# Ledger of designs, part 17: designed miniproteins, single chains, continued (2)

Each design is a single chain, and the fold is of that chain. pLDDT is the mean over its residues in the fold that is shown.

## One batch from the design tools (miniprotein)

Design m4603
Fold by ESMFold2-Fast:
Structure m4603 (fold): chain A 55 residues (1-55)
Amino acid sequence: SPLEELLALTTEWARSLGLSDEEIAALQAEVRRMYAEDPELAERLGAGLRAELAE
């Protein structure tokens, strides 16, 4: 699902920055909230994360 893909990308990005499991869990909660409120914005941010991870 798009949400699961976005959560995976967010987790990979956060891990690359050295964030803790607690910080990653907090980011995942924010991503879930954002997707529930504005899925189009969430998909747009997911595209940005893919570009960032691709360097």
Scores: mean pLDDT 79

Design m4604
Fold by ESMFold2-Fast:
Structure m4604 (fold): chain A 65 residues (1-65)
Amino acid sequence: MKIALVTVGASDEQAEEIVRQLQEKYPDAEIELLHAPNLEEALRLAKELEEKKGYKVYLYVAPKP
């Protein structure tokens, strides 16, 4: 199974922790990490990855300070 984690506003450490949790839940999955600059771009990437590339997409939006 192909999984993509698309993040907005997350640090590399936060993103890596989420990837680790996803890999524990889905040990046979290939996980790709993508950082998006904003929510609009994240939603665009998620749609393309699911519709054109067959990824299961997880979206993480970090809370703003």
Scores: mean pLDDT 81

Design m4605
Fold by ESMFold2-Fast:
Structure m4605 (fold): chain A 106 residues (1-106)
Amino acid sequence: SAEEKLKEAEERLKKNPNDPYALIQLGRAYLELGDYEKAVEAFEKALKIDPNNPEAHILLARAYLKLGDYEKALEYAQKAMEIDPYNEEARRILEEVKKQLEEKKK
């Protein structure tokens, strides 16, 4: 469950607060629980440790999309595509963000 994943990530971070893998797990658990602001915080901490992690950029884009921050979602999806232009997940998020931005103009 998402709550169990959260607990496991928190226990790992107690042992190593700067474990980028544990920070990604923490953020993913928050995404599943709908706590998008805490998910953003976890993924931003992961990116401070590993700035070129493509997964962290994709997950940040997804978290910002869920928050309705389409400008931030666009920014991080584009950064993910710069790191890996063939990343289909980043491409899908980018297309979803562009669609949401177009709908907001109505």
Scores: mean pLDDT 84

Design m4606
Fold by ESMFold2-Fast:
Order: sequence, then C-alpha cells, then structure tokens
Structure m4606 (fold): chain A 68 residues (1-68)
Amino acid sequence: SKEEALEKGKEAFEKGDYETALRWYYVALSKAETDEEKAEVLRLIAEVYEKMGRTDLAEFYRKKAEEL
C-alpha cells in the first residue's frame, strides 16, 4: 500500500539510507491517487535530495508538489 511504502521510506530516511528512501517514496508516488497524496510524497522526495546535497532536484520536486 501507499502507507506501507511511505513507512519504509521514512525508516530508510531516518537511518540515512537515502537511496532506499527514494525507492520506497517512488513506489508511494506510483500508488498515490490524489493530488494531495502526490504532493506529500513529492515533498518527501525533495527532502531526501536536499540531504544528498542535490539542491537542483530538491527544488524540482518541491515545485512539482506546488503545481498540484
């Protein structure tokens, strides 16, 4: 489920496993049904990229969330 994918992604993020966090967040994004749910996941993806020092990608995903 989307909720399970989000939980696994958050667990990986807290452990500093950013690659695993992104994989689970992309799974959650694929299962998101509403613009609100998609925006939530896109913001989480942006946070991961920011922690990875990928400011370009963090800004890209934040803007995508705002467009929904």
Scores: mean pLDDT 87

Design m4607
Fold by ESMFold2-Fast:
Order: C-alpha cells, then sequence, then structure tokens
Structure m4607 (fold): chain A 65 residues (1-65)
C-alpha cells in the first residue's frame, strides 16, 4: 500500500540519519520519532501517520547532513 511504501522509506531515512550523525541529539530524536511512527503506520495502514513519519525522517536526515 501507499502507507507501507511511505513508512518503509521513513524507516530507511531515519536509519541513515542515525549513521550520519550518531552524536547529534536533534537528528537522533527526529529519527527515533520517525521510526516509531513508521512502525505504527505499517501496523495500522494509516496514510496520515505514514506521511508524518516520512516528514520526520526527511527532517532528521537534513539535520544529520
Amino acid sequence: SEADRLAEEAGRLAGEAYRRAPDNPEARKLAMEAQRLAVRALASGDLEVAREALRLGKEALKIAG
């Protein structure tokens, strides 16, 4: 589904942010929130939750550099 696709992408971006900036607390916080929402979206199929997860994942990666 679209929700699954967005949630999986959010998880991928969050994981990449962790690798790029492990010592950046802001990037880590956003990455953790993105992963938590991605798991919820995969379980529920909620497209809005999946979109929020992707938004946070992208923001985490921007801060991580």
Scores: mean pLDDT 88

Design m4608
Fold by ESMFold2-Fast:
Structure m4608 (fold): chain A 80 residues (1-80)
Amino acid sequence: SPLDRELARLMTVAGIELAALEFEAELLRRKGGDPARIEELERKAEQLRELFERLKEAFSLDEEKQREVLKEVRERLERL
């Protein structure tokens, strides 16, 4: 369905952003970077992991609930 394709697209976007944040946090840890910045990146990564799981679970939901999840995930991604 078009909704399943949109869920998959957002999962891909969230996965790429998660990988980028995890890489930056690891790079900062290895170089002895600012602990506050590392904690910020780790918080954002955790939020992205939660969104990823919500998108994954949404494949099993009806179309109306899928639309609700897509709307919530889009709004939360824009705030990151």
Scores: mean pLDDT 88

Design m4609
Fold by ESMFold2-Fast:
Structure m4609 (fold): chain A 80 residues (1-80)
Amino acid sequence: SPRVEFFRQAVRLVEQGIKNGWSRDEILEKLRELASKAPPEVKALMNRIINTAESANFSPQEILDMLRQVLAHEEAKEAA
């Protein structure tokens, strides 16, 4: 599904950002760029996730952990 593929891309982006030493703000900016290209429903959910991570001052690892949980939830829906 487009949702599962999008969140797989988001997880891969954050994993690469962490490996490359990106700041939290760089990761959030790249996630916003990715979200801007997503279908409207996915874009709305992703913007909510980004806003939560920003307002809660999440570390790069916490952003990754949140996105992995979202991906697992979306994959479980797809498998059902």
Scores: mean pLDDT 85

Design m4610
Fold by ESMFold2-Fast:
Structure m4610 (fold): chain A 103 residues (1-103)
Amino acid sequence: SKELIELLKEAAKLAQEAAEAAKKGDVEKARQLLEEAIRKAEEAASLAEDPEVKLQLELAIGLARISLGVGKIAGDEAEGIYRAALVLLQGVQEALKLAEEKA
């Protein structure tokens, strides 16, 4: 649907911005952008009718949350956010491709 495609594009943009903020060491901005990207991805997953699109998004969200946890435990929150943002971006882009091909 158009709403799904728009949410996926917004999530991808926010994830990219989160990765750039984390790379620059702006941990607070990176965290806020990543949390917003995750929220948009979760909303997209809830709207996804296609099981492949839904599973791709759920996997990407799960891996991003694991990356955040690992970064926190390792004491490198910026690296954790950066890795989480890249994982989410990749998964959202793949979900977007699948959603557009099945539209």
Scores: mean pLDDT 88

Design m4611
Fold by ESMFold2-Fast:
Structure m4611 (fold): chain A 73 residues (1-73)
Amino acid sequence: MEEEIEKIIQEGKEKVKNAPNELDRLAVISETAAKVVRLEFEKEGLTFRPDEASAEVNARAAKIAAKVVKEIE
């Protein structure tokens, strides 16, 4: 799981580096963050559903996403 998350982050970094414009770059960042959030929750035996998640679970997902965004910039 951690190896898979690291692979997604590395692929995200490469895609961000090769993005032809800022809009495509933002799309890659958002997609990479979403993938990592899903895998981090799966690692703990949880399923992340933002439409059904509690405020606390959504806050945790947002923190994970923010960390990924900083890492792939």
Scores: mean pLDDT 76

Design m4612
Fold by ESMFold2-Fast:
Structure m4612 (fold): chain A 67 residues (1-67)
Amino acid sequence: MAEELIKSAREALEKGDYDKAVELAEQAIKVDPNNPEAYRLLATAYAKRGDWDKAEEYYKKSIELEK
């Protein structure tokens, strides 16, 4: 379920495994495309990888979903 994928993505970020965090956050979005937390995790993972354009895009998406 999406919550387990979000938890796993967060753990991957804590360990510095940003590629794993991206993969897990993308899977969480596929399960629940309206979950703003999954987009925030994806944005954070891209920011940690230095991909600021994608990080900004996904942060904007998370804000839109939260209102």
Scores: mean pLDDT 81

Design m4613
Fold by ESMFold2-Fast:
Structure m4613 (fold): chain A 86 residues (1-86)
Amino acid sequence: MKVTLVLKGLTPQEQIAYALTAIGYKLEGHDVTVTIEGDTVTITIDGLSDADVNAFIELAKDYKKEGFNVTVTIDGDTVTITINRS
């Protein structure tokens, strides 16, 4: 399965934290792409198990509880999670 995380309105500290998380997945052998543009970080991770995908969905739920605008879209084997602080 594939997860695309679109993280908007992040502080520089949060951008670094997500970039380090993405590097962790890459070191575990996953195909990872990270793009940083302004305050937006887009992370795409491929080769994830169902358990890994569920962990990302739980992360999205936690951000929603913190007052972020969160959208989750499932299309086949791809899950797109958009998190916006605004």
Scores: mean pLDDT 79

Design m4615
Fold by ESMFold2-Fast:
Structure m4615 (fold): chain A 67 residues (1-67)
Amino acid sequence: SGSEYEKKGQEYLQKGDSKGAIEYYKKAADAGHPNAAELLSQASTIALSNGDKETAKELKEKSKKLS
């Protein structure tokens, strides 16, 4: 479920694995999580902080479409 993917994303963040966190937040949104737009926005910010501007842009656009 989307909630399970969010939980896994949070676990990856706690371990310092930003890439894993981004991937699972994307999966949570794709699974229809109620906070999909917020999770994608957070994932976009994480990607941007890591210098991944292309992934950040993709995630931000997906977030805007769900807002």
Scores: mean pLDDT 84

Design m4616
Fold by ESMFold2-Fast:
Structure m4616 (fold): chain A 79 residues (1-79)
Amino acid sequence: MTGGQYMAAVGMAANELIRNGRITGREVRERFRREFPDLELSDEEVEEILRLAAGFAEAMTGKPVKVTVGDEVTAEIVE
């Protein structure tokens, strides 16, 4: 994966989080697979993408974002 593809994934996740208040690791994987069908994200990469997206969403909205890691990684605006 290139740095540009990685940042595109972070941008997609941040945009979805800002628009809908929530995004799951499954949604990140599904959107990334549609844009880059020859690439697959590891569980670690999905978590990193959501943590970075959470940081960007917090910076843009001024609202805290909670990242939960369990059977699925989820990022959610908590206000």
Scores: mean pLDDT 80

Design m4617
Fold by ESMFold2-Fast:
Structure m4617 (fold): chain A 55 residues (1-55)
Amino acid sequence: MDIKLEVTEEVAKRLSYMFNLPDSKVITSEEIEKIAKELEAKKEDVLKALEKYKK
């Protein structure tokens, strides 16, 4: 899952921005799992979802 892992790093950064938390640096495994399921659907869809998910 090299490709999925790379995208996950960007997801973590975006999630930290949208949550706007002081300790948002630590995203729970549960959140990562939800994002991983989206990655399984389609990489392009995940990227678009992240953009909309930010707001």
Scores: mean pLDDT 54

Design m4618
Fold by ESMFold2-Fast:
Structure m4618 (fold): chain A 56 residues (1-56)
Amino acid sequence: DEAFKLLRDSTPEQIEEALRNSTDDQLREIARAAARMGDIPTALHAIAELERRRAS
């Protein structure tokens, strides 16, 4: 319930923008750490940003 509420308060765009400011190595570390902590949304956003950079 609290996690759901916090997700709504933090926009997905704001999370993505924070990840865009990170280096590729930092994004890999963020994805790994988030996945281990069970923060699946953050892990997926970090992975998506890495894929976007490689596709560009």
Scores: mean pLDDT 69

Design m4619
Fold by ESMFold2-Fast:
Structure m4619 (fold): chain A 71 residues (1-71)
Amino acid sequence: MIDEAEVKLALGAMYDALGDIAFERGDYETAIEMYEKALELYREALKLGHPDAERFIAEVEQRLKELREKL
């Protein structure tokens, strides 16, 4: 059985990691784009009932807020 919630969370985590790499390199525009993609996937995981999705959403939303305040 394919756990769609787990797949969405895993894809979100990959984009989240790409966002972290871009942020560490000072590429804030790419970091924002990757974090926004992660957030979309985490929200889909939450809709599908993934228990960890709410925590990941909160963390990414905080990072996006901080990045947008720097631009």
Scores: mean pLDDT 84

Design m4620
Fold by ESMFold2-Fast:
Structure m4620 (fold): chain A 73 residues (1-73)
Amino acid sequence: TQQQAQQIKDQATKQLQDAIQQALKNGDSKETLLQQATKITQQAIEQVPDEFQDELTQTSAQLVSQGLQQLDS
């Protein structure tokens, strides 16, 4: 259902945010963050209907971009 797809999207978003925060705290490389984010996003995309995949991909890209910028600081 759309509600279940939204829950998967919300969970993936939280996992991405947690991964970014962990990378910032640990001083992980950008490569490590990208690998973790790619796995989280890929698993979530496989679980949601096509109509939600674009939104999930866009949200993931925005969060990862922000995280990478913070690692540069």
Scores: mean pLDDT 80

Design m4621
Fold by ESMFold2-Fast:
Structure m4621 (fold): chain A 45 residues (1-45)
Amino acid sequence: SMTYEEARRYVMSSYGRLRDALKRASKEGVPLDVVIDEMAKELVA
C-alpha cells in the first residue's frame, strides 16, 4: 500500500488522474491542490 504523499504524487504524475482533478476543481470551484488531496485520500482509504 502507498502513503498519502505517494498517492498525492501518483495523482499528479498520472495524466488521466491530473486531468480528472482539473475538471473536478473547475466544477467544484475549489483550488486544484484541494482536489488532489481529496483524490490522494481516496486512493489510500
Scores: mean pLDDT 79

Design m4622
Fold by ESMFold2-Fast:
Structure m4622 (fold): chain A 68 residues (1-68)
Amino acid sequence: GALEALSKAKSIFEKDPNFEVTEIGDDTIIIKTDGNPALLIAATLRAIGEYPNLEISIDGDTIILKAS
């Protein structure tokens, strides 16, 4: 389900030292890096591409993933 996908995405990004992961409530994570936003988008979509139930939004160098 969406929450399972979110938990998996969190564990993947927390393992990568290029990303900082913050949890907001029970259904949202924020992923931040000191990098190119296009690379953030590519990395995020690659990691969670199998999980269509996640909502993705971008704010500057920050990617927001939310379980629907």
Scores: mean pLDDT 72

Design m4623
Fold by ESMFold2-Fast:
Structure m4623 (fold): chain A 61 residues (1-61)
Amino acid sequence: STPLERFRQRTRELLENPDLKPENISAEEKWRRITLEALDEALKRNPKYRDWVEEERARLE
């Protein structure tokens, strides 16, 4: 699978697990944090995708 497919799957997993989400923040901020967490995890598993991960992080910052 592509890095994008893995990223989307991981983001969905994090969204579906309430224990992984801070409860006292806006939905937009929750989405941002979940997305950043998924990108960090993707980079740790696939360091060769560093440039792609950095580009995606920049879009969220």
Scores: mean pLDDT 64

Design m4624
Fold by ESMFold2-Fast:
Structure m4624 (fold): chain A 58 residues (1-58)
Amino acid sequence: LTAEEASAIGKLANAGKISIDEAIKRLEELAGLPARVRGNTNEDLDKAGAGLLALSNA
């Protein structure tokens, strides 16, 4: 499990290349992160992607 892979998935979801549900499953399985996105909203994915990007760049 690497922050790089999690960041890449977050970017893909943020860009709308994959569904919110798929992104949540991938992140949960790879990083063991709790799924906090409910209601199929891009805004929640955008926040998750931004957080992962900050982690990767920090």
Scores: mean pLDDT 60

Design m4626
Fold by ESMFold2-Fast:
Structure m4626 (fold): chain A 68 residues (1-68)
Amino acid sequence: SVAEGIEKMKEAGVPENEIEALKYIHKASQTPDLEEAIELVKKAAELLGLSEEEIEEAVAALREHWEA
């Protein structure tokens, strides 16, 4: 399960900010709402320290793939 995967990542010493970012990405993949998915992806990107430009590119890519 995703919860078991997260616990294994914690035990393996993966940084907490990366684990939290992965949780947001997983939630984004489960939502049928594009705007909710975008907000979750933005939160994950901010936790990973991505620039505003990189976040905007990720959001644009998500919108294009969602409308396809």
Scores: mean pLDDT 77

Design m4627
Fold by ESMFold2-Fast:
Structure m4627 (fold): chain A 80 residues (1-80)
Amino acid sequence: VPSEEELEVEIDLALVIIEVTIAKLAYQRGKKIPKEWIDKMIKRAEEVKKRAREVGLSDLAQEAEDIIKTLKKIKEEQEK
């Protein structure tokens, strides 16, 4: 049985994935994603990554890192 902390990390990561996926679909449809929203999501993903590492969930930490890289690329492409 996962600890409450492990479950919270999994839930937070899943929510970040859902929101980023929706944003990526909007971006693919030609919509501009607000910079402030991207910055908030990067911060949220960084918090999830940190917490995942603290509870020993290295695979979840890597998934959070991949999301951060995706968000940074979208931000850079939009700020041309």
Scores: mean pLDDT 84

Design m4628
Fold by ESMFold2-Fast:
Structure m4628 (fold): chain A 94 residues (1-94)
Amino acid sequence: KKTPEEIFKEAAELLKGHFRHDERLSEETKEKLEELLDKAVEAAKGASPEEIKKILDETEKEIRKILDSELNDSDAARHSILIHSLVQQVKDLI
């Protein structure tokens, strides 16, 4: 049985992989997104399920802000749909 922390960490690794393979994202933006996800995973350590859900919501908002500032509307929207889907799946498992 996976802990909420393990579920969040796995979702973060999936998102980092997704961003690394996107040719439209600059290397600077990829680094910012990976650092944001790593920080969020660290903040989730020892946190309650309720606290982890809050961290997920805040992390989604920050990722979407970065993507919206760096990408065109269509590309930002594609990433936002995937991120929102993954966040909801993690929240459902916690």
Scores: mean pLDDT 82

Design m4629
Fold by ESMFold2-Fast:
Structure m4629 (fold): chain A 108 residues (1-108)
Amino acid sequence: DKVLEAVEKKIEELSEKITEIFEKLAAGKISREEARKKLFELSKELARELIDLGFPESTAFLIAQQFYSTAVEQMDKMLAGEITVEEAVERTREVLLFTVKEAIKEYE
């Protein structure tokens, strides 16, 4: 599936950006509020990219919202010392990939 391959590439690029945000947050270089704003901007970019790949606008926004909620939850667990930066990024990536794969199956 060419759409799935394109989405997986976008998720990899997004994971690199999330890693940078979470590493800066863990190092005290940015605040939780700044990290949250950066994650929100990434969710808007994700929605736009999914629409460009042919996803319905409503589906793209739901995926982006689910990404944002998951990323904030994993960020808060990382800040609480419950998980590592690597675990927070991986959990966010896995949930996003699962959500996208389910959306693709729904419309195939």
Scores: mean pLDDT 86

Design m4630
Fold by ESMFold2-Fast:
Structure m4630 (fold): chain A 63 residues (1-63)
Amino acid sequence: MEEERQKKIEETLARLRALAQAGGPLDEVRAAMKELIETAKDDQEAVLEGIGLANEARRKLAA
């Protein structure tokens, strides 16, 4: 598998984790999710982790 692609997935997930802790902003969460989906494509595990983190960011912002 391409190491550069995997590194980009990890970087995007790290960004989503930071956004989940901060509770947004939602525009950054949407941008990071779009990048993750485009980069990961067939990596269902990475996409599911990203969805979970994005949902955490949204819940924290709403609370």
Scores: mean pLDDT 78

Design m4631
Fold by ESMFold2-Fast:
Structure m4631 (fold): chain A 57 residues (1-57)
Amino acid sequence: MKREKAYEYAKEVLEKTNLTAKEEEIAEELMKRFGLSREEALEIVREAHAELLKELA
């Protein structure tokens, strides 16, 4: 559940910024908001980014 909420947050930020938000900045927010490790946060951001790129292609 915590990971799912972090994923949705990352996806929302990427959508609102038209994919211009830096992955590292989103990952830092996920670490602060959800208590995730840097590695886990970056993985979630990359997953959300890849999903949105597939939908927009």
Scores: mean pLDDT 79

Design m4632
Fold by ESMFold2-Fast:
Structure m4632 (fold): chain A 60 residues (1-60)
Amino acid sequence: LTEEEEKEINEALVLIYIGIAKVHAPSPELAQKAIDEARKLFKEGKSVKEILDKVNEILA
């Protein structure tokens, strides 16, 4: 896999995870905050793990 392909796969995985988390989120407002923060972090080049950890922190 190229680095570009890995980034696309990682982005898709993050979005899938966020979709699942959104369904189980305590409120729509928290789900939206998690999505916004995740989008910000992957645009900044953060790792998938760091993005998912942040999403879990917001939804806890």
Scores: mean pLDDT 72

Design m4633
Fold by ESMFold2-Fast:
Structure m4633 (fold): chain A 82 residues (1-82)
Amino acid sequence: MSVEEARKKLEEGKRLFEEGKLEEAEKLYLEALRNLQVELGIFHPEVAEALRNLGEVYKAQGKHEEAEALFRLAKLLNPEMP
């Protein structure tokens, strides 16, 4: 999968999240995250973005501890950004 296809999945996941389709949004974010990690490496800003989006879905599902872990991971994996 290309980076562009992964970005499209992030956008579709955001729309599904806004529609309340949390499980479908989670699936698309996980697919996008996996592809971004493979193509760009784990220390890329777009990987951190995908982790934050997935964290928002987990938070909406009531998985607050998992969401916090993802937000912390995103911060750790983006060391050149504030």
Scores: mean pLDDT 80

Design m4634
Fold by ESMFold2-Fast:
Structure m4634 (fold): chain A 63 residues (1-63)
Amino acid sequence: AEEAKEQLRIGFKGIDGRELPDEEVEALLARARVMAAEGHIYNGEVAGKPDLGRARAEAILAA
């Protein structure tokens, strides 16, 4: 739990008009995708947001 938040903060530390490095972004998105998928499977709530987020994460991971 704390580690996930730490990673997100480190990523956001790249404030100054520069985008985060691709490697960091890919790692964060991969983790977010897994968490979103598991959370929604257990909740049983098929919301549009998770589907869109998962699709985007997969597209980025493939690139």
Scores: mean pLDDT 51

Design m4635
Fold by ESMFold2-Fast:
Structure m4635 (fold): chain A 80 residues (1-80)
Amino acid sequence: SDDEKKEKALRIVEELLKKMKQGTSAEHKRDASLLESLDNILKNPNVTIEQIISGLQIAIKYAKVPEVIKGLQEMLDYLK
């Protein structure tokens, strides 16, 4: 269901965000900010799957940490 997809997406974003906040590099801090934007989108109860996909595509384009790019790409592939 869409609710299960949203819950899984939120868990993945929050796990990646936790890891990025533990990092010390500029790339970790930048990707943490991107993930915070996605977390805010996913916490909106009215968000659509299409809006999540758009947010993921933008985040993947600007992400720098390979683990973040991979995690967001796997999520995008799951939601399609």
Scores: mean pLDDT 85

Design m4636
Fold by ESMFold2-Fast:
Structure m4636 (fold): chain A 71 residues (1-71)
Amino acid sequence: SKKELYEKLLRLIGEILRIIGEIFELERELEKAKKEGDEETAKKLEEEIKKLKERLKELKKEMDEISKQLS
């Protein structure tokens, strides 16, 4: 039903917002690590940010598919 699709969409939006918040915090930590010359920490943070951004792309595709079903 459309109601179930809306509920799935709301959960996806919640997850997307959570991940965006995590990326924001990690990017702040990355900036600090770069300013301090901590290349090891910077590399780890860049890898974590990359994984989260890839997850956002997956969630956006799921959101787009649900949006098409609601049209």
Scores: mean pLDDT 87

Design m4637
Fold by ESMFold2-Fast:
Structure m4637 (fold): chain A 99 residues (1-99)
Amino acid sequence: MEEALEILKEKAKQGDPLASYVLAMLEAAKQKRYAELGKLIVSMGRLLGLEVSEELLKPARADLEIDKEVLIEELKKIKEATEDENLKKAIEEIIKLLE
């Protein structure tokens, strides 16, 4: 796990947008900034060509208004859409923080 995160940090320094998004999502989840997390999930999902849940497209101001189950389901879709094992591992850690 730690090795995967260090690899993603290096990729983000080199300008990898997917690595940058996943690291930002992990930080938002740790800080319980679920509205920001939802926006990051939407952006990453669109970059991967995924259909985004309409629930995450709603303008939500309060983090408590975000349904964690919706966040988890969208994160699972992103995990399935990527072949990068380091991105998959980071997404799994984000899901664990929400469960």
Scores: mean pLDDT 78

Design m4638
Fold by ESMFold2-Fast:
Structure m4638 (fold): chain A 86 residues (1-86)
Amino acid sequence: MPPSLMERVMAAARAENPDVLAVSVETDAAGRDVVVIYVRPGTPEEAKERMKKAVQAIVDEAAAALGLPAPEIVVKEASPALAAAA
């Protein structure tokens, strides 16, 4: 089996910028699963765009292997509490 999706996503995101604090699969208000990348407050938008692109490639591959549509990738700045805990 290949490495877990979350391991691959974390590695790809951190290769673009070390400000990545956490990656989770969350459900939005409509019940849709989204992959959320939490970064330190103040991470540049260019770095967030690179993370999204790298992670989207990994997620697209994993979704295709499962015969499922790829979930949306969202980059969020971590709360001050989460950033302090990391």
Scores: mean pLDDT 75

Design m4639
Fold by ESMFold2-Fast:
Structure m4639 (fold): chain A 55 residues (1-55)
Amino acid sequence: MEWTDEQKEEIKKLLKELLNLSDEEAEQALKSLKEQGLTPEQAIERLKQLIESSK
């Protein structure tokens, strides 16, 4: 699955916001999401929903 740099940066940003991760931890979480077969759009939507529900 082809993930753009823009999509990767957005997902890392959302992971940092949601889970208070470091840059390195966010990169590892991004790799995990990619390996699970999620599309970048699905990953972004899920993370945004989790952030909104956490407010």
Scores: mean pLDDT 77

Design m4640
Fold by ESMFold2-Fast:
Structure m4640 (fold): chain A 61 residues (1-61)
Amino acid sequence: VEELVERAVEAAAKGDAETAAELLREALSRDPSAIGRVEERAKKRGPAAFETLARAVALVR
């Protein structure tokens, strides 16, 4: 799960909301609590990464 969290944060940092959403979906299917870790790590990467992650979260159905 941690590898998926790291990859989702990296995708968000690159502005790739769709890839971040795919990785976030997979991480949450294995561990629903992973959302908190992804959000904390995205915040540490900066406002742009966090904004992209927010868009990715909206894409997760």
Scores: mean pLDDT 79

